# Designs tried in a protein design run: designed miniproteins, single chains, continued (3). Part 31

Each design is a single chain, and the fold is of that chain. pLDDT is the mean over its residues in the fold that is shown.

## One batch from the design tools (miniprotein)

Design m9123
Fold by ESMFold2-Fast:
Structure m9123 (fold): chain A 72 residues (1-72)
Amino acid sequence: MEKNQAIMEKVYELTEKTKELAGEETAEKVAEYFMKALIAKKAGDLETAEEYLKKLKEIAPPEVAEEAEKLL
């Protein structure tokens, strides 16, 4: 099914998009929240994954938030 490599590349792409749209500081936070949500989902902690996704959506541009939601 989907490879972990593709997911990691998507995280990098979304981080770069956020840098262009909202700046470096926001991009760093978005990357942190996105990685934590992915790790929580893989561990089966759906509640934790949802919490980090909500934090990401508060900070991220709408386009980036929608793409992250599709990956989670």
Scores: mean pLDDT 79

Design m9124
Fold by ESMFold2-Fast:
Structure m9124 (fold): chain A 74 residues (1-74)
Amino acid sequence: SAEAEAALAEGRRAYRSRQYDEAVAHFRRAIALDPSLREAWAGLVEALEAKLTSSRATEEDRRLLAEARARLAE
C-alpha cells in the first residue's frame, strides 16, 4: 500500500540520519500495514543492529531483532 511504502521511506530516511529509534518505529509501522514488505523487515534488522552496536538497545529490541531475522530467513 502507499501508506506502507511511505512508512518504509520514512524509516530509511531516519536510518540515514542515525535516528535509529525513529527508524525502528517507522519500519514497525510499515510492517503493521504490510507484513509482506521484505524491505521493511530488512530495514528493521539494520536499525536494531545499529542500536545494539551503540549499547542503547533494550531487551525488547533484542527480541524484535530475532523476530525480524527469522522473517527474512523465510
Scores: mean pLDDT 87

Design m9125
Fold by ESMFold2-Fast:
Structure m9125 (fold): chain A 124 residues (1-124)
Amino acid sequence: DLRALLDEEVARLSKVYSQEDVERFRTVAEAAISALENNASDEELRKLLQELLELSKVLPRTPLLLYLLAQLYERLERYKDALLLYQQLVANYPDSPLAPLAEQRIAELEKRVSGPLPASLTPL
């Protein structure tokens, strides 16, 4: 349940980060979860992606933040960006309940990207 994970991450973040940034994260993450569940338009998905990317500059990239970013990139057919974010989630948070879900998406997306990613490539 992504909403239960959101409640846990918000509670943890609220102890160390500004109330404004944490509340913005809750609002945008809830909207992103709803949009992903309800097959929202590409325009709405791009808006939510942009808002979560801005939040990633002021808040740590938590498992749910990484997962939502990756899901939004994947729905927008930006498979290389999605793959990188799922890989970051698994590498940084192997014990997260989202890690097995991210590993499944990595395996599927590797079929869509040509060959292994070069270690020296900085994604833009």
Scores: mean pLDDT 85

Design m9126
Fold by ESMFold2-Fast:
Structure m9126 (fold): chain A 69 residues (1-69)
Amino acid sequence: SAREEEALALREKAREAAARGDVETTRELVEQLKEMGAITDAQAEALLEGARSGDVEAVDRRFVRRVLA
């Protein structure tokens, strides 16, 4: 659906923002994703932590592991 496609696009943008340490953009995108029901509060906090810490590998692993769950 268009909503699922939008959620996937926003999730990728949130991951990219977090990977580059853009905490403000990451927060805006995860708030939108939570409003859509596309991520959990735990996933949102993990992305924000990744953005704050600059741990790009941890951000990437979180999205990869989600596919296997």
Scores: mean pLDDT 72

Design m9127
Fold by ESMFold2-Fast:
Structure m9127 (fold): chain A 69 residues (1-69)
Amino acid sequence: SELQKKEVEEALKNREAILSRFSDPETKKKAEELLKKVEEAYKAGDYDKAMEYLTELAVLELKEAVERL
């Protein structure tokens, strides 16, 4: 969908800002790998898969935040 495409494009444009939210080096590396998968899915035109990887990225950020509590 066009909305998924726009959301994926916006995330890829803000890649550095997203990565800056991760403080643990191992978790940040996993986030970088997920963003690479988002970019690959976007280039393949698979916006559903790209959104799936963005969801995994959001869950990863939440897990790191909870583990710091």
Scores: mean pLDDT 83

Design m9128
Fold by ESMFold2-Fast:
Structure m9128 (fold): chain A 60 residues (1-60)
Amino acid sequence: SMNLERAERLFEEAERLAKDPEKAEEALALAREGLDLSPDSEVPRAVGRVLRVIGLILDA
């Protein structure tokens, strides 16, 4: 679905931004938007993607 494709692009951009300590808030906002766009059947995977973004921020 278009929403699943958009969510994946948001997660990819969030992971890119998460590597920059100055962009942590922007990365989290994009990850949250990706979760919001994810269909109910994909919520467990979307939560995993958000946790990955958080992990990257904490590692930066």
Scores: mean pLDDT 85

Design m9129
Fold by ESMFold2-Fast:
Structure m9129 (fold): chain A 73 residues (1-73)
Amino acid sequence: MQQQLNQIQQNFNNAKTADQYFQVSLQAQKLSDQLDQLAKQNTGGKGQQYQQLKQQFDDISNQAFQKGLQLQS
């Protein structure tokens, strides 16, 4: 999952168009949803790690979505 976070981060940094930012947002949201499911199936430290990774994907998704909207407006 950390490798996927790094890839999404690179895609966000390389995005130049609204469509590219929306694609980053969508991919980050899908990974966040997978991590939410994993966090619900795990307790303690492992569940907490999944929640922390989820938050990072949520943050990227939100930032990418806002950037996409700015470029469309």
Scores: mean pLDDT 84

Design m9130
Fold by ESMFold2-Fast:
Structure m9130 (fold): chain A 65 residues (1-65)
Amino acid sequence: DKELEEKAKELEESLRKNKNVIKVEREGTKIYVWLPESNVTGIAAADILGVEAELLGNELEVFEV
């Protein structure tokens, strides 16, 4: 639990540094991120965000603005 929260904080910090990210919020181990329009044209970037959250045991929700 606390380990997952630490991982979530690290991921939140990383996402905040990403210039394509509009907003990031964290609720415990769950992270919410807002990306503009199509976010990414490539599947790889979207897949990396989703899969990485699963591998870390965190829940990641990605919203299109």
Scores: mean pLDDT 58

Design m9131
Fold by ESMFold2-Fast:
Formats: C-alpha cells, structure tokens, sequence
Structure m9131 (fold): chain A 56 residues (1-56)
C-alpha cells in the first residue's frame, strides 16, 4: 500500500482532477483500516476516471 501513497503523491504533482485524488485518498484510508475489498474498488474507480480524463 506504499504504492498507493506514491501514486497519490505523483497524481497531486501531475495535477490530476480532485475527484481522482479523493478516490486515491479514500482507497489508502480503507486499506489502512484493513478493508482491502473497498480499497480495491476505490482504486478501480480512480483508474476509470483517469481513463476518462485521458480521453478528454
């Protein structure tokens, strides 16, 4: 889950949309609380938003 923290820091540096950042932050929090299933779901949502952002 250190990888999630790195992804979030990179996303902030790259100026990704706040909605993407919010899902990544929520995923990290869920993972830290042991809710791996929820963390994975939130990661998938962040990736879907990133794909839409790239299509712009």
Amino acid sequence: LEALRKVLETAKKEGLPEEVLQYLEDAIRAAESGDTEKANELIRKALQLLDEYAEK
Scores: mean pLDDT 76

Design m9132
Fold by ESMFold2-Fast:
Structure m9132 (fold): chain A 91 residues (1-91)
Amino acid sequence: NPLEELEERARRLMEEAMRSWLEGGRATERDVELAREAAILAYKAKSPEFEDFLNAAALLEWQMGRYSPDEVKERALKLHNGEISIEEFLK
């Protein structure tokens, strides 16, 4: 099942990001990239874990001092209107 393969890959990427963050004591660019890819794959898989993975990616960006709620809201509106892809939203 292709959707199950995407979901399993998303879980592995998220686990790698979380392990790297917890073992390293700080969030890195690589950890954020892994968590974003996990969220994208979960979205494509129509996984119920998508919101949790999206929140985890946002948490890592917040730990790096890069999280802006206003910019996230603007990009979320563009995603909802079909102006950007999920990949561009999480970029």
Scores: mean pLDDT 78

Design m9133
Fold by ESMFold2-Fast:
Structure m9133 (fold): chain A 68 residues (1-68)
Amino acid sequence: AIAEFEKVVAADPDNAEAWYSLGKEYFRQKDYETAISYYRKALALDPDNKEAQANLKEAEEKLAQKKA
């Protein structure tokens, strides 16, 4: 749940997996702007996370479609 991941990043803000999990939860809710923010945070900590790279790109594409 979002609240669980928020507790993890509050205790350990360098936990890239927790930031990525927050991004995935907001993506599921179609909040692409928030998902992009969390995916970027995860990638700043772990730039080699291929899943976060792919999901960031998809979230950016979804946001562009929604704003068009």
Scores: mean pLDDT 80

Design m9134
Fold by ESMFold2-Fast:
Structure m9134 (fold): chain A 85 residues (1-85)
Amino acid sequence: MPVLLTIGLTMKPTATRQQAEDAMNEIKEEAETVYGAEVLASSVNDKNIFLQLRFESEEVAKKFVEDVKKKYKDIVEKITADLLR
């Protein structure tokens, strides 16, 4: 069953705006190309990344969130993720 994922990434104080923009673009590309997600919205406000993504299943969305947490642990302070059915 397709799910809507709302994901927010709060960057560490030491991270730059450029690192946030680069991370957002990498996350968007990987979501589309590796996970088959549809990108519905994306923004960077100061150092905070916001994405809305549609996945084919909850399982795929959860795997994506865990992979993002692992990959960006050095530059991201907090990740929030909400799934809507």
Scores: mean pLDDT 84

Design m9137
Fold by ESMFold2-Fast:
Structure m9137 (fold): chain A 62 residues (1-62)
Amino acid sequence: SKEEIAKIAKEILKLFGDKKDDDVVSEEVKKLLAELGVEVGKDTTVAEAKELLEKKLKKELY
């Protein structure tokens, strides 16, 4: 549901809070992104993951 997507997205953003844009995303973030249907690579950065998350949220919520 849209509400579940928003909850997962909020958790991902919270995990990004202490990371720099050039840092590689953690396995926890990769798992949460996969739950949203967003697949990321081994070397996906926080900046790239934020862009993918925003694109997914625009498609699902807006």
Scores: mean pLDDT 77

Design m9138
Fold by ESMFold2-Fast:
Structure m9138 (fold): chain A 60 residues (1-60)
Amino acid sequence: KQKLISQAIGLIILAIGHLLEGNREEAVKALEEALELFKEAGASEEELEWVEKLRREVAE
């Protein structure tokens, strides 16, 4: 489970990189994949809510 959380964090960092390049679509995709990994890892509702909020902010 810890490995999945580390991978999810890596995807969030990748999403930030895409945003800096102006690539919103790829950033949203990376955040969606990170959210799936957090769900698989059994992340708390608070953690999942934070990632979903970040994804919505980016998608706007």
Scores: mean pLDDT 77

Design m9139
Fold by ESMFold2-Fast:
Structure m9139 (fold): chain A 97 residues (1-97)
Amino acid sequence: GDEEAKKLIEEAEKLVREAERLVKEAREARKRGDLERARELSKEAIKLAKEAVKLAMEALKVAEDLSLIQRAIGVAISAIGISFEAALVGGLPLSEA
């Protein structure tokens, strides 16, 4: 139901924010020439982003309210975008996103 969907969306949004933070830290590591650290942070960001997509998709299975459906779709799109950005920043194949 909608209460379950809301909890899944809120957890997915937390994972997206943490993934965004890790991508920012990876970008700063890359600027300093720490390519190994950038890769490690990017892999962690991709893992969190993939979990966020999974939670958003689970929310879509139980959401009935249109605003929650739109919110879950938005989180999934954001997570996918962050995953691709993380792959690029970390020098990883886009297939890893």
Scores: mean pLDDT 90

Design m9141
Fold by ESMFold2-Fast:
Structure m9141 (fold): chain A 100 residues (1-100)
Amino acid sequence: RLSPAERTLRTLGALAIGMIRDDAELKLSKEEQRRNLESWLALAEEEAATLPPEVRAILEEWVARVREIYEKYIEGKISAEEAVEELRRLTEEALARIRA
């Protein structure tokens, strides 16, 4: 029912949100949070590479925005709650673009 691109984006988005929540709950160091972000980025790159060029571009743009929000959270510029809400918004916007 879901396209491969929609499934990938939903899965990666949910994982990023879960990671930020866990990072905050466990009070992880900035170094540990950066390792989590780098692991997520590596997974996102691998998954994007499996998709057609047209939807890959949408995913790559979305991944760059997720990275920006996650980095702002790591640097203490935004709260975990703010980061999660921004990630939800960005994911829904990207899903709408894939469905168009």
Scores: mean pLDDT 86

Design m9142
Fold by ESMFold2-Fast:
Structure m9142 (fold): chain A 55 residues (1-55)
Amino acid sequence: MEELNKRIDKAAKVLGVPKEELMERAKKYAEEHGISLERALDIVTLELAREKRKA
């Protein structure tokens, strides 16, 4: 869905990482945990955002 692509782009900008890297991390997480790419992206994005706030 177009919303997924938009989420990835925005998350990558906010986190300061390449869009490709964020997508790759989300795909790996989804495969390892047997969840959808969308769920994995949400989890990975939240974890990275938390680390940025702590730093």
Scores: mean pLDDT 76

Design m9143
Fold by ESMFold2-Fast:
Structure m9143 (fold): chain A 65 residues (1-65)
Amino acid sequence: SKLKEELLRLIGEILRLIGEIFDLELKLKTAEGEEKKKLEEKIEELKKKREELLRKMEELDEQLK
């Protein structure tokens, strides 16, 4: 099913984003000044993207029911 393939793709993207956010949050613990600001901005961007992908996953899951 094309819908199941798309769902698996979205799950993969979400897992990658979770990993990236975790890595950046770990780096943020030791960052200072300008580097800290850049990491905070990047984390915020990735969290927004994660929420968008989660919403798309919910929509696709409903279509599979």
Scores: mean pLDDT 84

Design m9144
Fold by ESMFold2-Fast:
Structure m9144 (fold): chain A 70 residues (1-70)
Amino acid sequence: AAAAKAALAAYNLALDLDPNNATAFLNKGKALLALEKYAAAIADYEKALALDPNNAAAQANLAAAKANLQ
């Protein structure tokens, strides 16, 4: 839990430096998914896919986050 929150802070700093960093959005989404913040994870995965639509990891993680909403 504490490690995932620290990771989110680091990814937020990375996105402050480069707001179009698809990898940072993907990794932030993974940290949010680990914290069971599914709606926030979905938003970050959708941003990752907007920047890199062929990212298989983002596609798979988006599907997993959506499945966990209900």
Scores: mean pLDDT 79

Design m9145
Fold by ESMFold2-Fast:
Structure m9145 (fold): chain A 68 residues (1-68)
Amino acid sequence: SMLEEIEELARRAREAIEAGDFETFERLMKELEDLGVRALTLGDEETAAYAAEKLRELKELYERAKEE
């Protein structure tokens, strides 16, 4: 399901931040954004909101990591 894909991408993005692999993180964030856009296009507001929430959390983690 799209929700499971979002969860998996978010998990991998968090792992990429922890590993300092910001290139992989940027790619995964783009993939997560694309899924959110697809959900909106399909009228699936709940899935789109879930993707937006994960993107917000990951951006916050990334900003903290970059300050090191």
Scores: mean pLDDT 85

Design m9146
Fold by ESMFold2-Fast:
Structure m9146 (fold): chain A 62 residues (1-62)
Amino acid sequence: IDELENLAVLAVVYGAEDEAKGKEALARLRELGEQNPEYREVGERMARAAEETIARIKAARA
């Protein structure tokens, strides 16, 4: 699968268990999106969706 897609999945999975790793995966996803204009918009949407999911998990665990 595409690396951007893989990073989005990892961000959500790690975000549920380890927020720091989830944020690192999100940063990687955005960086790759910026380096690849063809994927920038898709990468941003994936990152935002993952961030919202991680934020929800964080709020629930607070």
Scores: mean pLDDT 70

Design m9147
Fold by ESMFold2-Fast:
Structure m9147 (fold): chain A 78 residues (1-78)
Amino acid sequence: SPLRERLERVREVVLAWAEKHLTPEQIEQVKAILDEALAANTPEAFRRALQRIARLMLDSGVPLDEVARLFREVAEVL
């Protein structure tokens, strides 16, 4: 479905960024959150997943401008 294809592209963008900026343990947490949202296959579940990921990044000390940059890239594939 077009929705699933867009959600899978969002997952690819988030994981590519995560693999560049996060630790292996944090990457596994991000993967788990995204895989759960993709299994639910709804925009609302994906929105909640992105909020959880943003919070995880901020709590891990990632600067706000880097988080904002990632979410601008996510917006371009939605």
Scores: mean pLDDT 82

Design m9148
Fold by ESMFold2-Fast:
Structure m9148 (fold): chain A 45 residues (1-45)
Amino acid sequence: HMTLEEARRRIESDLDLRQRVRKLALTENIPYSIAVERLAEELVK
């Protein structure tokens, strides 16, 4: 299983994942930092 720290590093290094975070933040009306954590949690499932 991927750790949350590993998922966050992957998001930081991956342009497509960063675009997904940005879209999630806009769609859900949440801060970017919260969208990063939400996507990281999805990646570790």
Scores: mean pLDDT 81

Design m9149
Fold by ESMFold2-Fast:
Structure m9149 (fold): chain A 67 residues (1-67)
Amino acid sequence: REHFQRGLELLNQGRYEEAAEEFRRAIEEDPLYLDAYKGLALALTKLGRLDEAAELGREARRLFPPP
């Protein structure tokens, strides 16, 4: 989707705060969009917002449990 693609472009440009916002919008549109969770976690990690990345990881594990 457009928000996910925009997030990837912003990550490539080092614009991590804007990338995180676009990935959050992608998740708001599709809460089961696993790739958007991965993108958001990467952007938050690049920003040093490790607590938020960890919380997101717990939510993603709840929504996408291993087999």
Scores: mean pLDDT 80

Design m9150
Fold by ESMFold2-Fast:
Structure m9150 (fold): chain A 96 residues (1-96)
Amino acid sequence: SGREEARRAGEAARRAAEAAAEAEGRRGAAAGAAAAVAAVGAAQSARLAGASEEAAERAWEAANEAGLAAVSGDRERALEGGERARRAALEAAESA
């Protein structure tokens, strides 16, 4: 079911965010961007299951911010964006 897929994607996003928090330097920024991408995937899966479009949009916006920060090597901003994307994806999954 779409809800089960969304939950699995959300769990993957959580693990990616945890790994990003432990990484340093440019690797930390890249890990943050990867966590944000995983969170977008979770939000999309939840949206297909009937979740809020607003929650999915917030996850996508946060993922873009994390990606831009990762490209510039801003680890702190990338991790913050990844965490925001993860939270938005979880909210989307819960509303599904």
Scores: mean pLDDT 69

Design m9151
Fold by ESMFold2-Fast:
Structure m9151 (fold): chain A 95 residues (1-95)
Amino acid sequence: SEAARAALNKAKEYIEKMKKYVDQTREAAETRGVDEAKIYYNKVKSYAQAAINYAKLAKEVDPSFKEEADNLIKEAQKYLDEAERVYKEAVEKSR
């Protein structure tokens, strides 16, 4: 399905944005402080929601994409969990 493939491509695009902002969350946590880390962590959360929504849409439109969509949801959750861990550690260090 063209529509399902387009939705998967959007999910992949948002996962690439998540990767960049996970790295920025880590850099900000280490060098610039909690407030800036929070800004990037919020971007990771926003992009995770978009990625998961597009992946879910893809498998609803075309069930043959279920495995690829589920893998993208798992990848988005992994990056979200990593950004949360980095941000929480920064908060703990800042009191």
Scores: mean pLDDT 90

Design m9152
Fold by ESMFold2-Fast:
Structure m9152 (fold): chain A 68 residues (1-68)
Amino acid sequence: DDLDELSELLENDEKLREAFLEAVKLLEEGKSLEEAIDYVKEKLKDIMTEEQFKLIELGLKRYKKLLE
């Protein structure tokens, strides 16, 4: 389950958790999914693996759909 993997990732990395929560805040403020994803990419440059980024992206996509 991608959400379980995302939850574990966010529990184990404070910087990823903080960036994810700020991206969620951007979505709540009416920013696009693309802007939220770009924020995470910029914030976590080279710190985050491709697999971790995919989990973050899926989490943000799911959250955005719930707001619509």
Scores: mean pLDDT 80

Design m9153
Fold by ESMFold2-Fast:
Structure m9153 (fold): chain A 67 residues (1-67)
Amino acid sequence: SEKLKELEKLLEEISKELGLSEEDVELLKKILKNMNLDDFETAKEIIKGLAESFKKAEELKKIAKPP
């Protein structure tokens, strides 16, 4: 699907900006493949929110790691 490829590009751009791990980017790509992409604008908003949520989880892991 061309829409899926565009969302994967958007995810890669956001992931670079946020500095997401390659593992989290791969997980987000798997989520994309299972999403309903009927509304492209809604899908873009969902992807942005998911990427931000993954970034927040990575930051929390850094704070909560034992020494």
Scores: mean pLDDT 76

Design m9154
Fold by ESMFold2-Fast:
Structure m9154 (fold): chain A 55 residues (1-55)
Amino acid sequence: SLEDRLAEKRAELDRLWAEYQARVAAGQPIPDALRERTLAVGEEMARLNRELAAA
């Protein structure tokens, strides 16, 4: 379902955020790939939310 897909993307976003926080705490640079993936997941969630609202 759209709700299941949204929950999956939310879980992925939470994992990406945890990696972001771990890197910041360790004084490590944030890779471009991590930022790009986070943006992509956010865009997917926005699309799914629009589809859910239209249903």
Scores: mean pLDDT 84

Design m9155
Fold by ESMFold2-Fast:
Structure m9155 (fold): chain A 68 residues (1-68)
Amino acid sequence: SLEELVKKLKEAAKKLDAEEVKKLMKEIKEKYPEKTEEVVREVSKIILENPDRKKALEVGKALVEAAK
């Protein structure tokens, strides 16, 4: 479900796991394209709250690229 995918994506985002973020975001885009922009905005906020700025930027770029 979308809720389960978003939950997993948020957990991956908190851990700054770029590979898992890409995988889950791509799956959300393919299954729920209309929700992609909303999910990107919500998850980006979580990534930006991380004190590891360099890793956060890397993961944020991975999220946005997977959503294209």
Scores: mean pLDDT 85

Design m9156
Fold by ESMFold2-Fast:
Structure m9156 (fold): chain A 97 residues (1-97)
Amino acid sequence: MTLQVTIGSFSATITIDLSAPITEFFAALQKAFGLSENQLSLVLIPIDDTHARAYLRLRADGEFLLSDSIVLPKDATVEEALPLLNAQPGVTITVLP
């Protein structure tokens, strides 16, 4: 699937499988934006054996963004995480035709 993704001032089009793990989505975004894992990441804090508390973090070019807390399955797919990420301030994810 083709996604137009904007996080803060960074914008790119990526192609990804919606069944892919969310870690693959962030790897694709890092590559597309020209950012390292230290600059753009999904920070995961374990809650229990099945779920993690996630924070989207951006720190690049003097820009700082930390999302609200999101609860995700530990093995969350792009499809499962996408609506929760898109609800965050400074994040826009659009499915392209």
Scores: mean pLDDT 85

Design m9157
Fold by ESMFold2-Fast:
Structure m9157 (fold): chain A 77 residues (1-77)
Amino acid sequence: MKLRPSDPESVVEGIELVSRAGPLDVSDELLSASMVWIGLASLKATGASAGEETIEALIASASEAARELGRELAAIE
């Protein structure tokens, strides 16, 4: 099985594999990586060209979104 962040099918396949693995404790790092994969796959699917700056911004945004999600989940007791 070939998992690449720029391949939408590979991203979906990876998510399905994680879901089938059963209950998982997912780290913020793994969440950030998954969001970057989804973002890159989305860019690839739309045929948009991404410069280095755009890719770096996407990685930074994915990390921030993962941290924000973690804070929101922690607020829900």
Scores: mean pLDDT 53

Design m9158
Fold by ESMFold2-Fast:
Structure m9158 (fold): chain A 77 residues (1-77)
Amino acid sequence: APSVVERLREIIETARSNQEALEGLRAIAAAETDPALRDLLLNLVRHIESNPDMSLEDVKDMLRAVVRYLEARAAAA
């Protein structure tokens, strides 16, 4: 199965709208077994839903920041 980082990168490359990005994030969260990572993903969904004026580019930049965070966390473990 693809990693969370790989699935987030897929959203960054392929999402054409905030709705598609949200659907992708919810799908990742639903498959995630790590409670902390699931909560992070659900908090991203909530943040995007609460800020409807965010551009798709802003959403993708936020997801890029999350990818960098997760890669740094994995390297530190």
Scores: mean pLDDT 85

Design m9159
Fold by ESMFold2-Fast:
Structure m9159 (fold): chain A 67 residues (1-67)
Amino acid sequence: MKEKEELLEKLKEKLKKELKEALEKYGIENAEKALERLKGNLDKFGEAGKEIKKELEELFEKEKAKL
């Protein structure tokens, strides 16, 4: 059980880093497309996927506001 939670946390941190880097390197439009693709891949993780999606959306809005 805890191992699965640890893997999901690592996935979340990896996706946050990828999204932030995409925003910084490729701009808002390309990062938005990346976010949509990542959100689609997270649907298979159920409630955990929904939580990660929410955190990615919050990160995207926060980083977008800095540009």
Scores: mean pLDDT 77

